Designed miniproteins, single chains. Designs and how they scored, part 75

Each design is a single chain, and the fold is of that chain. pLDDT is the mean over its residues in the fold that is shown.

## One batch from the design tools (miniprotein)

Design m2589
Fold by ESMFold2-Fast:
Structure m2589 (fold): chain A 73 residues (1-73)
Amino acid sequence: MDEHIAKARELIDSDIDKALDYAEEAFKAGGDPDELREVLDRIQEQAGKQGNTAAAIRAIGLQIELELAEKKA
């Protein structure tokens, strides 16, 4: 759980795609929604700085899934 979020945060600046992979694994494992939102916001910001539209779209999609999962709880 927290290990995936920690790895995602660590990789945001060096490997954004891998940061997204770890964030996705954290989401699947039922990670903390607040920590996941923070990580996904940072990934989206970094993707914007890089002009990485694909990574930005992945982050937005995962944020939507997180929001929907929260409403189902």
Scores: mean pLDDT 80

Design m2590
Fold by ESMFold2-Fast:
Structure m2590 (fold): chain A 63 residues (1-63)
Amino acid sequence: MAYEDLDEGMFLLMIGVMRAIGASEELIERARERYAAGVPVGDIIREVNEELGLSKEELLSPL
């Protein structure tokens, strides 16, 4: 479904940004586990921003 395709795209984009900003492999694997468990990508982005001490805008601004 289109919504599922968009969710996957957003997740892959988030992983790419995390790698670009130097996030740890442990944090990246945690994000992957959350996605595999069916957690919405928006909630995962918030959790990652909290772990990195970044604003939501800072995580996505390198795009």
Scores: mean pLDDT 68

Design m2591
Fold by ESMFold2-Fast:
Structure m2591 (fold): chain A 78 residues (1-78)
Amino acid sequence: SELEEAIEKQDSRKLLEILERSLLRNAKQMAERGDEARAAALRELAQWIQDLLKENPNIKVSDLVNEVADRLVAMDLG
């Protein structure tokens, strides 16, 4: 998949674009269903990812993906 290829190549920019696009797409779907709270949480996750990368340029991409997955599961969105 596009995501797996980006992970294999460690293309941080491409991974960020894929993750942001996915989170924002899901946020839009949640908002359209009237679930504004989950929509807001997904948008905050997208911003958190960008902030984390900005503050920790040496962070492993795999660690970031796993943390996002764990947060989605915790919010019952995974």
Scores: mean pLDDT 73

Design m2592
Fold by ESMFold2-Fast:
Structure m2592 (fold): chain A 78 residues (1-78)
Amino acid sequence: MKKEKEELKKKLEEKIREALEEQYKKIVEESPEEVLDNEKEREEFIESYVKALMETLEELGVKYEEAIKKIEEGKKSL
């Protein structure tokens, strides 16, 4: 059921992207010297990280539903 998997994949990608953007905001506040000054490079980095993480989850056989749940639990701790 490839169509349902693709929908979950998109949802997971969006949640990862949102979590990374929230982390960047915290890092900028705490350690501005560690963040990229170039917004385009930052966006490209986030996109690359999302892609790499998604590929890693697929290689490890992690279910997208489980990954989404872990991210939602992580937001409570962050």
Scores: mean pLDDT 69

Design m2593
Fold by ESMFold2-Fast:
Order: structure tokens, then C-alpha cells, then sequence
Structure m2593 (fold): chain A 70 residues (1-70)
């Protein structure tokens, strides 16, 4: 695999880990969402592939929806 492919896999994996962490953290919905928004901003700034950006956005939006529903 190319470095770009490895970087994309790492970014998606980090998004999934951040989402999982936020779903299991103690604290307010506001704190959890703020954490996810901060991580999303950092990962999206590093992603260059539009499909990877879309996948990262999807992961965080699903996590935020689950937090709001809890």
C-alpha cells in the first residue's frame, strides 16, 4: 500500500477510536460533542481524499447522534 493509503486508514481508524471513546466517557453531552468536534477538525485538516473526509464526517455524525439520543 502507498503512504497515502496508510495515512487514510490511520485517519479513519482514529475517527472510529475517538467516537468509541466519546460514547463511553463520563460527562455531559456538551463535553462529549465538543471532544468529537475537536478531533473531527484535526482529522479533516489532514485528510486529502474526499471519500475519506466523507467517512470521517459519517463516523462523527453517527457518534454525535447516539450521544444526543442517550
Amino acid sequence: VSQEELDNEVLVGLAEMAAAIALHLPGSKEEKIAFLERVKEQLLSRATDPEVKAEIERIFEEAKARIEAS
Scores: mean pLDDT 80

Design m2594
Fold by ESMFold2-Fast:
Structure m2594 (fold): chain A 79 residues (1-79)
Amino acid sequence: SREEIRKAALEVIGEAAAQGRPVTLDELKKRIEEKLGKKLTDAEFGQIVRDLVERGEIRLLGIENGQPLFAPADPAALA
């Protein structure tokens, strides 16, 4: 479900932030697929990520080598 994907996304981003690193869009998709044991379409995954950013549940930290980087909404988790 979309809710399972959203929860997995927040968990992946939070785990990476706890280790002091952001997550690329490609890594985020791969890690969610690994956690859920299923493949996601690019369209569905992209829509969920956009919605999470628009709702302020995650933030776009920056872009490196053309890849967007994601971090938790709380700046204290990853500055």
Scores: mean pLDDT 82

Design m2595
Fold by ESMFold2-Fast:
Structure m2595 (fold): chain A 70 residues (1-70)
Amino acid sequence: SKEEIIKKIKELLIKAGVPEEVAEKTAKAAADISDPRVAYNAIYVGMVASGLSPEKARETAKEAVEIKEK
């Protein structure tokens, strides 16, 4: 379900170091995006804006998109 996808992506982002409020907003936005490339970019930008390194943001965004593609 969309709710489960949001929860899993939010948990992943929090574990990566994203603040809970930003993680929730980013997860909800990503769950609404049907294009995986656009979803990846939204998650990546959200993480970098939260202070995560580009390397960590890329790895985490990839994992988040894999959760969504189920």
Scores: mean pLDDT 82

Design m2596
Fold by ESMFold2-Fast:
Order: C-alpha cells, then structure tokens, then sequence
Structure m2596 (fold): chain A 64 residues (1-64)
C-alpha cells in the first residue's frame, strides 16, 4: 500500500530521520494504522536529521 511505499522510501534515504521514521511506520502498518504510518514516514523524509526521539514524539502526537 501507499504507507509501505513511503516506509521503503524513508528507509532508502539512509538518513537518521528516514531510518527512524521507517521503523515507526512499519509498526503502525502492523497495527493497521495506515494513515498515521504515512504521516510518520513522510515526517522522516522531510526531516532527515530528526532523532528517533523526535520521530517517536511526532508519532505519539498523531495517536493522541
């Protein structure tokens, strides 16, 4: 699906933010949260220097 394509794209960048976002998006896809997974993957693509903590904080904000 689109979330999986964005996850792969984020991982392929090899950036800190992309790798962290790909990991988070994968977990959200496994939970059936495809829209949140797309937003997390896109956040990592747009923020290549984001830390795992910043990506995690963004994901938590989407879920609440």
Amino acid sequence: GEAEELMVRAASLGTEGGVAAASGARELIELGKEEEAKEVAQYGIDNPKASSKEVGDFARKLLE
Scores: mean pLDDT 84

Design m2597
Fold by ESMFold2-Fast:
Structure m2597 (fold): chain A 62 residues (1-62)
Amino acid sequence: GKMVDVRKAAEILVQMGAPQEVADRVIEAAGGDEATVDRLGRALTEAGINGDMAVSLGELAG
């Protein structure tokens, strides 16, 4: 499946008003610079964000 750029997704979260500490937690939970949409959704949930955003973030991050 398509891999999402996790660092771009984290930058978009900060632009949307998320604290940097939350964005850093998403990067750690995703386990690398690229992740599947499903793995990004889990990382968002572990960071306290709605995991349903993973699809939209994946499209925006390319």
Scores: mean pLDDT 80

Design m2598
Fold by ESMFold2-Fast:
Structure m2598 (fold): chain A 70 residues (1-70)
Amino acid sequence: MDGEVLVGLREGVDENGRPVYEVVVARVENGESVPLARETFDTLEAAEARAAELAARYGADRVVRHVEAP
């Protein structure tokens, strides 16, 4: 009875307006998202590679992309 695991990739900007990418792994319990891991990357390539590794490790079939407004 472990909750479902989701992997999210979020796109934001740093203080210089450069893109930054955050990979978040969360477990869903009773409709709540419980964060398991969070990592920040300067490139989409590194973030996508890490998200894929975490998705495979935790058994998530997909990575959900989110774009955050400043």
Scores: mean pLDDT 73

Design m2599
Fold by ESMFold2-Fast:
Structure m2599 (fold): chain A 97 residues (1-97)
Amino acid sequence: STSVIQQHLDRLIQDIKDLTKEYIEKISDEKAKEELKKKTEEAIRRLKETARSLIEQNVETYVAMMTLLAEYQSIVLDLEKLYKEILKKIEEEKKKK
């Protein structure tokens, strides 16, 4: 069902946005916030494109949902990695001043 896949996609996108908001609130550097926002927007765009492709190819609903969940998990790990790299860079810059 296209509606089930769309509802699942919308929930995953919201979870990504919520996670990014939490990370942004913990970052003091404006450039780093913009980099994280850009990475998030690009990830959401790719996730939407994946969902579009799965729907157009008439992929079985369960398989489509599991594919989106796997991509979502990869996005979450990438965002966490970027967040940790940002925090490390901010701390290193702070120690040099």
Scores: mean pLDDT 86

Design m2600
Fold by ESMFold2-Fast:
Structure m2600 (fold): chain A 61 residues (1-61)
Amino acid sequence: ATDEQIREGMRRGIELAEAGASPEQIREALLAMGVPEDLAEAVARQLSDPERLAKAKATLG
């Protein structure tokens, strides 16, 4: 994945996590955007943790 795809994937993942999406829903959305499976799984898992989600939002903002 490109750095641009990773950034867009992270933004989309954060939006879904804030909306209460499951890790599976976040993973599927990232896969649909062309994010590799291993990265999509790692991001979905990270964003399902409230502390990790807060850190990701701080990094992206």
Scores: mean pLDDT 77

Design m2601
Fold by ESMFold2-Fast:
Structure m2601 (fold): chain A 69 residues (1-69)
Amino acid sequence: MTPLIQEAIEKAKEALELIKKGASAKELAKVLGVSVSLASKMLKAYKQGDMTYVNTIKNVLELYGVPVE
């Protein structure tokens, strides 16, 4: 596995943990390398039961053969 793929897997795992924990948008944005606005939108979606972003991250992990959850 390339270092870039390994880094992406670790960031995806950390992002899932942060979303589930209800972490700050700033903290999630830093981990994913996205805007605070996007991170805030992701956290709000999950809190409202919208699994779109979580399912996308899980699908990426599964693509690399990483167990989800």
Scores: mean pLDDT 76

Design m2602
Fold by ESMFold2-Fast:
Structure m2602 (fold): chain A 140 residues (1-140)
Amino acid sequence: SRTQHRFRQAIRMADRAIGIARQMGDSELVQTLQQVRDLLQQAANSTDPREAVRLGIEALGLIATQFPEFRPTLEAARALFEGRISEEELRETFAKSVLKARIEAFDSGDEGYELLVDEVINTVGAILAGIIEAVREERE
């Protein structure tokens, strides 16, 4: 399905983020991103769009524990699943989370952390694409 394809894309992006976190020696972040990857693998293997959305939201929740700038994006993803917001409103909320994350990464003065944040942004974007496709499949 399109949903399964999007979550497989998210796994590839998460793998890049894990690689950077390992190079930085951040073992706690590596563990968290490995848990994210496991949830994304379950979502990619799911034939139930509703279960895929729940797993994607859980993965976003784990990311938000390490990158709190994505907490509004997590809440917007839940709101989309509940039918309370549009896909456009989710994309706008994500764009604001991305801007905040990039500003904080730049202010860190750490080029390795900036590279990590870019791959986390890519991972979140791919998870959101998977959630959007799963919500569309559930409503069809």
Scores: mean pLDDT 91

Design m2603
Fold by ESMFold2-Fast:
Structure m2603 (fold): chain A 77 residues (1-77)
Amino acid sequence: MEFSDEEKRKVLEIAREFVEKHGLSPGSAVVAGALVVAGVPEEKALELAKELDKAAKAGDEEKAEKLAREALELAGL
């Protein structure tokens, strides 16, 4: 599903909070924000984004791809 401009704004707002409160990279924080806006519980979105952030920093492309697919499925994409 394509996000509206209002939903994109909410994604960025939530992403900023996750960077500040949880120390996520901007990319992982945007994924978490998108999941929350798509209706995924914040706890689950944050868990998935933290795992994605760790995989990306470790250069684990296979794990990062798997987590990205899980994020898309949870968002209904």
Scores: mean pLDDT 76

Design m2604
Fold by ESMFold2-Fast:
Structure m2604 (fold): chain A 55 residues (1-55)
Amino acid sequence: KKEELNKKADELIQKSMDLSREATRAREEDPRKALELLQKAIDYSVEAMKLKKEA
């Protein structure tokens, strides 16, 4: 029931966090790449929030 949605949301949150950390590290060396990673992180976070609301 709720478990599969929560599992999927957790996976997306993990990806979002990984990308956010990567973006923070990349910001000093490659700001453009950092912005792309941050945009992806936000997208995953939004998708995870939708799943959590449904669960």
Scores: mean pLDDT 81

Design m2605
Fold by ESMFold2-Fast:
Structure m2605 (fold): chain A 105 residues (1-105)
Amino acid sequence: MEEKLREVAYKKALRSAGLSEEDVELLKKLVEDIDSLSKEELDRIARLLGLEVKEEYSEEEKKELVNRAKLLLDEIESFATLLEWELKRMEKEEQEKELEEVEKE
C-alpha cells in the first residue's frame, strides 16, 4: 500500500512540475554520471531546466546542469513526500467513510 501511494504521489509531483518519468530518468542519469549522456540528452536536459542549448558544453556548464538537476530532483522528492502524506490521509478518510456505509446494513 505505501509503495503504491508513493508511486502515485511521485507521478502527481511530476505532472505538477510539467515533467515526464523519462525526463526525471534523464535528470537522475545526469546527476549519477554526466559523461554517460549523449549530446542530444544534454540538450534535452538544458531545455527542461530552462537553459540555452549549446553546440558544446564546457565542464563549468555541465556542472551547472548537474547542480540545477539536483535542485529540481530534490524539489520533486520533497513535493512527492508531501503528496504521499495527503494521499494517505485521504485514503484513510475514504476507507473510514466506506466502512460507515457498509456497517449501515
Scores: mean pLDDT 76

Design m2606
Fold by ESMFold2-Fast:
Structure m2606 (fold): chain A 77 residues (1-77)
Amino acid sequence: MQIKAKKPKSEIENALKTAIKESTDAECDFMLRFVLESIKRENKNLTADDYCYLLLSLSSSCPKAKNLFKDYCEKVN
């Protein structure tokens, strides 16, 4: 099964920043912030689909990541 983005990379990044700022769960905030910082460091070769794989990996532990995946990403094949 392949993961693909439904929205452009910039829209996903902006949604991540918003979710981190609005988080009321310290653990969820930490996980989302970690993803955003990792993306910034590895940014030169990351695609929108790569963001979706990162969000999926956090979705079991962080409801914000699960919601972002649902809104911005999809599973195919």
Scores: mean pLDDT 72

Design m2607
Fold by ESMFold2-Fast:
Structure m2607 (fold): chain A 75 residues (1-75)
Amino acid sequence: SSIIDKIDSMIKKGKKAKSKNTDPDTKTKLDSLIGDMQTYKDYMKKHPEMTSDYVGVIDSTMTQMNAIIQKDEKA
């Protein structure tokens, strides 16, 4: 679905940002957020009826990942 496609796109973007970054703390934080996104994707696949319950946490996690990536691009 489009939501899973967005999660996959964000995971790919996060992994790319992690590979380019030299700061261990930023890499650890991105790795944690990538793991969270993978977990939410798995939950949505197992419980598609509960997708709406995960949208808020997915949006929050994506916002955090984008903030880290954007800050790194401006630094």
Scores: mean pLDDT 79

Design m2608
Fold by ESMFold2-Fast:
Structure m2608 (fold): chain A 100 residues (1-100)
Amino acid sequence: DEYLFSKETALAMDPRELLRMFLSQLDFFLEEVPNLNPLKRESLLQFARSLAYAARLQGLERVYEAAERLLRAIESGELSPEELRRLLEELREVILEELE
């Protein structure tokens, strides 16, 4: 699947529950930054795409913008481990702010 959630599921889910789910996945990717292989990069791409899609449907503009920046950086193929860590940490901060 292109996305981790159907449109119906993404719209019906509590935004805080959705963000907490993505936050736990984000913590996993932060630990894996030094050891990313092509399979883990594909998982990260799916993560970023799914989060951007869900955030857009839920009207979470700041989360959407941060997820889109991460998605575009991964798709560029020019992403250093330092840049990836920075983008993941920025996304984590935005998610935590939305959780209040």
Scores: mean pLDDT 78

Design m2609
Fold by ESMFold2-Fast:
Structure m2609 (fold): chain A 93 residues (1-93)
Amino acid sequence: IEELKRETLEAARRAREAIRRSSASPELKQRGLEAIRRLEEAVKKEDAEGILEASQRLSEVGLEALRAGDDELARALNELAVKGARLAYALKE
């Protein structure tokens, strides 16, 4: 499980970088950063439900980024959401 945690946190780091480079609205960026923070906190606590909730929020923000025309931000957020969901299900034995 430690390997999945590290992969998820590395994807979170990449998502934060994508937000910094993004031309999306400040509001969308703030919502993305908040979702990443919640995911990172839930991952450290091994809170499977919290990880799933944060992953769902990341997917929602990613869809808004896609609608705004920021494909790179949308991809980074969606990739993080998928990795988070995968980790959460691995924690539910």
Scores: mean pLDDT 84

Design m2610
Fold by ESMFold2-Fast:
Structure m2610 (fold): chain A 129 residues (1-129)
Amino acid sequence: MRPLRILLFDDDEELRDRLLALLREIPLVERVDAAPGLDALLGLVASEDYDVLFLDAEMPGVTGAEAIAELRRRFPEKADVPVVILTRSTDPELHARYFEAGAAAVLLKPVTAAQLEEAVRFVAALREA
């Protein structure tokens, strides 16, 4: 596997900092950038190439599914970039909606280091197909 570039989208500074630290410890990860809001997310996707996006499902004013739809709408050339949704919801119908929107995986918060590494490895394997 080649080293991975990751973009994290989460408006919660404490959770964002924790997830950044955990992602940076994964041996496959070259770089992690963070976006605190949708405008920052869109700007980073426009200017940089990422191997995976980690998106918080419970953002003020935008859902994880809406964020995926906006990314696919604005950057159809980058539609193949896998998205992992991070959510506090245990609702299986809501999880199904994230997969329908194009999420490659859904992780329940609080997320462990092992779950993050497993998601990163899963996403890396999808890119080798």
Scores: mean pLDDT 81

Design m2611
Fold by ESMFold2-Fast:
Structure m2611 (fold): chain A 69 residues (1-69)
Amino acid sequence: SIEEEIREALERGKRAAEEGTEEGIRKAQQLADGLSQFSDLLAQAGRLDLAEKAREASEELRKAVEEAK
């Protein structure tokens, strides 16, 4: 499901950021950017519930990236 894909992307991004490597942080940042873009597309498609979940996941992942820096 889309909800499970959002959750999986968030979990994968958090693990990448937690590695503390430049590459891991970069991958987490790319996933956060992707989730943000996906949220916008879901909102435009009228899937407001999923758009909010993707936005929240993006924000949580951006926080993890900042904590890893």
Scores: mean pLDDT 87

Design m2612
Fold by ESMFold2-Fast:
Structure m2612 (fold): chain A 55 residues (1-55)
Amino acid sequence: DDYIALVDRLLARGQVTQAQADRLKAIIARNKDLPPSKQASIFTAELLRIIAEKI
């Protein structure tokens, strides 16, 4: 839902590659049954790692 929309926006802005966007979406799908707080934590950690890779 909101995380997938965020990933699509990051991809559209060129802030992540298609491969990184696919990886983020796979993580979202894998963890969709976890508590919202844990989903947010996992997503945030992976997003920060991906953003750091661009520098």
Scores: mean pLDDT 77

Design m2613
Fold by ESMFold2-Fast:
Structure m2613 (fold): chain A 100 residues (1-100)
Amino acid sequence: MKQKLLDEAKKYVEEAKKLADEGIRYASIDPEMLDKANAYKEAVKALEKRVKEAPNMTPDEVEKILEAARNLLAKVQKYVSEIKERFNKRLEDEIKRLEE
């Protein structure tokens, strides 16, 4: 059903947007990682625009948006996980140096 696909696509885009914004906060320590976070944020904006236009689209076109949203969410989740681990490790290394 077109509406269910739309609801799922919107959910994935909203999750990807939230994670991309979170990633920018951690990625500020590294310019290359910040550029990548900004690229994901732009990809989210493009999908948000498509989701808004989706009521006028065919079910097949909406399914493609859902697939793109799922793929983007997966990439952003991996990116944010990696940058958080890197950030936390740097923080732990700094704390350890102070305790030594």
Scores: mean pLDDT 79

Design m2614
Fold by ESMFold2-Fast:
Order: structure tokens, then sequence, then C-alpha cells
Structure m2614 (fold): chain A 84 residues (1-84)
């Protein structure tokens, strides 16, 4: 049944979201420890966060004093919006 298959998929998604939430809390803690690095330096060196270069540049221009945790939070919000 499509409903039964969807129920299993929803459970897997809920688990993945819970794991992402736990990872997010650890990421925030780690990012606070490395405050002072800009978005480009941190994320362009393969830390698994992909925003477009234009998005990163616009964010840096609007928020030059922004911390990496705020940029990661913005990225997570965009992912959440894209998932609908």
Amino acid sequence: SILDDRKGENEAIDTALAELGKGWEKAKSSLDAISGKNFGDYFSEDHGVTLSEEDAKVHREKHPDDKLVDIVELTFERIREALG
C-alpha cells in the first residue's frame, strides 16, 4: 500500500531530521569555537555546506560582522524551505 510505504518513509525522514537536529547543535558549538572565519574560507574548503557563491557574497556584504553560526542557520532554513 502507498500509505504503508509512505508511513515507513515518514519514519525514516523523522529519524534523519532528528539526527540533523543533533548535528546542528554540535555544528553551532563548533562554529562558536572558530568565530572569526568568514563564510567563504570555512565552507569553500569542503565542509559539506553548499550555497551559491552569489548567496555567500550577498550575505557577507549585508552582514560583514555575521558569525558562521548565523550563515549555517540561514543555509539550514533554505534547505527546510526547499523541502516544503
Scores: mean pLDDT 51

Design m2615
Fold by ESMFold2-Fast:
Structure m2615 (fold): chain A 74 residues (1-74)
Amino acid sequence: SSDRIQTNQQILDFMQQVYNSGNPSRQQLRDRTRQMRRQGSSSMAIGSMDGWSRSDYSRSQIQNTIDSLSSIIN
């Protein structure tokens, strides 16, 4: 659905920012997550991104997720 596409686009955009800016701190990711929630973004979507900040996700794993989501959206 269009809502799922928009949600995936929001995830992709946020992950792309993380990838391009380097590895932001957990605090920075949580702050951005709260801002996105205030702007009406899907809590589930941004929650998954917040979850990545708590684990040892590598830059390559983040890139792989970006590529996967981009393929689905496009």
Scores: mean pLDDT 58

Design m2616
Fold by ESMFold2-Fast:
Structure m2616 (fold): chain A 57 residues (1-57)
Amino acid sequence: RKELVQRLLELGREGDKLREQYLKKEDVDPKEAEELRKKWQELVEEIQKLELEITES
């Protein structure tokens, strides 16, 4: 359980980094911004999955 919480926090930090990069790239490089958005969405799905494991366990 503690390990799942730690992973959740790490994924949250990665998500924050992706969002910052997305905002910086949004007007400069739309293609890279779109790729970052997709990575962020995948990360959100992983976070939701881990949250379910934590709450349902």
Scores: mean pLDDT 76

Design m2617
Fold by ESMFold2-Fast:
Structure m2617 (fold): chain A 80 residues (1-80)
Amino acid sequence: MEEVERLLKEAEEHIELGKKLLEDPEKALEGAQHIADGGALYIKAGELLKDQPEAAELKARGEALLKEAQELAQQYYEEQ
């Protein structure tokens, strides 16, 4: 339980930092990476909760965040 709580807190901190970094165009890629890290932590928390109904929702949220981060990174590199 404490490990899941830690992972969710860490994920939230990464997502908030990522959103703040995305406000600066020069740091958009760094922001996307932090959102991806947050998504991975949500997936890990879901894996630890395997037998609980909330596990599927945490994994889905993590996957959505990873997809969002990939799209943000792709948009950043589109002009290279």
Scores: mean pLDDT 82

Design m2618
Fold by ESMFold2-Fast:
Parts: sequence; C-alpha cells; structure tokens
Structure m2618 (fold): chain A 85 residues (1-85)
Amino acid sequence: SAEVARLQREVDELLEKAKEAAEKGDIEKLKEYMERLREVGLRAARLLAPEIERETGLSEEEILAAVTARVDALTKKAIEEIKAK
C-alpha cells in the first residue's frame, strides 16, 4: 500500500539519521530520532493492527505497547554502546 510505503521511507530515513548520531556519539540527536521513529512506528502499527490481530491474536493496545517497548529497548542499547566507547 502507498501509506505503508511512505511510512517505510520515513523509518529508513530516521534509522539512517539515528545511525549517524550514534556514530558521532550524539546522544541528544539519537534520542530525538528514536522518538520520531516511535511516532512513525505507532502510526504504522495502527494502520496494520487489523492484520496483526488476525495473525497473532494481539489487541491494538498490545501491538502499540510492543512497538513502544521495542523502540525504548533499542534506544537504551544504543546509548549504552555509545557510553561504553
């Protein structure tokens, strides 16, 4: 779908920017891009929720919670890797 393709492009752009921020050790920019990635991920999750519910049995609320938890985990790991360097 055109909407999913647009969101995928936004994800790809944000991931590239987050990667650049991480390589530079810019924790504040990394946090900014990861927060935007959360916003895009939640929009995608809402659009795909009916399909995901049919395949997994997860409710929309559970899907949104999983997206939030995953972005938070990735952000924490990236920050820890920067601080360990």
Scores: mean pLDDT 84

Design m2619
Fold by ESMFold2-Fast:
Structure m2619 (fold): chain A 75 residues (1-75)
Amino acid sequence: DEVLIEAAEKLAENAEKMGLQEASDLFRKAVEAIKNGNYKEAAELLRKASELIRPHNPVMATAAEELAKIAEKKA
């Protein structure tokens, strides 16, 4: 799913620009999970990244949670 991959990649780039390297790495792992059809793993990774981002940017954290819900529906 190109749209889901693009959204997760953008979240990774934004997290990296914020200095949140661990969250950025989790979003990149989620992209690889999506590419491999591992939507359940992708949803778990997106939620972990959302929790790390929440204290810094709650809007971005909410976007990551919405992406995780979309990934779960594809699992």
Scores: mean pLDDT 86

Design m2620
Fold by ESMFold2-Fast:
Structure m2620 (fold): chain A 101 residues (1-101)
Amino acid sequence: MRYLVSVTVRFEGDLSEEEAGEIGRRSAEEAARAMGGTIRSIRTTIGRSRGVTTLTITVELDAPDYKHAIEIGEKMGKSVVEGLEEKGAKVLTVSYTVLPV
C-alpha cells in the first residue's frame, strides 16, 4: 500500500542546509530499507527562523501495511536526530505524520 510519511525536526547548530537535507535523505533510505518499504519519492524542505532550523522530510513509499509505514516514520525520526546530533546540532523537537495515499 502507498503512504506519505513526513518527519519534521527543529534544531539549533551551524549545520548547512545541504548537510541537513542529506542527513534527512539518508535517514529515509535507511529506515525504508530496514522496514521493507520501497521509496517512490523523497522531498526535503528546510527553513530557518530566529536561530532555529526546521527540516521536513516527506517520503512517498510503498509498505506492506500501515504499521510498517509508522515504523518507517519512527525510524526516520530517530535516524535524523542521531545524524544531526553526530554533527553537533541540538535537536529541539521531532514529529512525524503517516497518511495513506
Scores: mean pLDDT 84

Design m2621
Fold by ESMFold2-Fast:
Parts: sequence; structure tokens; C-alpha cells
Structure m2621 (fold): chain A 95 residues (1-95)
Amino acid sequence: DEDTKKAVEYGLQGKIDEAIKYAKKSLEKNPKDGRPYFAIGLAYYLVGDKETAKKYFLEAAKLDPTNPDPALFALQLGSEEAKPIFEKAKKNYLS
């Protein structure tokens, strides 16, 4: 949807406030969508707040466990909880 798209676009620019604004609008329509959380994680990562980015990537991975990307990003930032999510998602992607 348009709000999810805007959250990701602002996230890729490191625009935290705008990414959060559109992520919240997207989550009002679909509260189990991991993509808005991934967008917020990207914004924090680009401004150098890797600890906050890790938390949002982990949440995105938990909400979308079939997509390996959020789990991989969380794992790369040191989230041990993301490892089993990533391994399972990688298996589903290859099947």
C-alpha cells in the first residue's frame, strides 16, 4: 500500500520521523506487516543508530518469518534471536 511504500522510501533516505509517520499509518491498516518495521530499521541504520535498527529488524523478522532479509540484517547487527528465524526463512526460500 502507499503508506508502506512511503515508509520504505523515507527509511532508505535515513528520514526517521517520516519513516515512522508512514510506518504507523501502514500498521493501522495491516498491524502484522513486517515491512513498516523494516523501514524504520533502515532509517536508524543509515543515521548510525545500529542498536535501535537491530531491534526494528528483529521485529520485522518476527512478523515476516518467511522473508530472510530482516532476519539477516538483525543477525548482522548482533541479534542472536534472529539466527533461527533466518535459518528457517532461508530454508523456505530455497524450497
Scores: mean pLDDT 84

Design m2622
Fold by ESMFold2-Fast:
Structure m2622 (fold): chain A 66 residues (1-66)
Amino acid sequence: SLAALEAELEARVAEIADEYGVAYTFEDGELILHPTELSPEQEEAFSERLYEVFAAYAERRAALAA
């Protein structure tokens, strides 16, 4: 279901945030990423990891719509 995919996306984003030491909170069921001081290399790696997660989510969501 779409709700299950959204829950997986949220969990994956939180997991990656934990790996990189990025602070986050849950507000009204929404995951909010907080500004965190990362090196340029860490910022690039973090952005790449998030891109991969969102790309996988988009692919799986498209498969449900087909």
Scores: mean pLDDT 76

Design m2623
Fold by ESMFold2-Fast:
Structure m2623 (fold): chain A 104 residues (1-104)
Amino acid sequence: AQAQIAEAEALLQATRDAGEASTAYALSIDEEVGRRLREKTRELVAQMQALVDAGRADPSSAAAHLAQVRALHEQALAEANRLLTEAERRKKREEEEALRKALE
């Protein structure tokens, strides 16, 4: 029970830290994608926080809440990777267009 809550809290903190770093990087290369990533990370972190709080309120449900926190953590990583890939592809297209214009 306590160990499961501690693991859920650690995953929540890891998700927050990774989300802040990914959002900062995304905002540096694509403001719109960075904004979308920031909003999605905030939503997922809020859901994870609610699950951690519910697990603290009812330790008998801690295993179920930890499983949901793990799923949200995996979702946060997948969403960040998807949006970062989108931002990098958009930046590459802009660089390719700039190169084409330089050849005029």
Scores: mean pLDDT 85

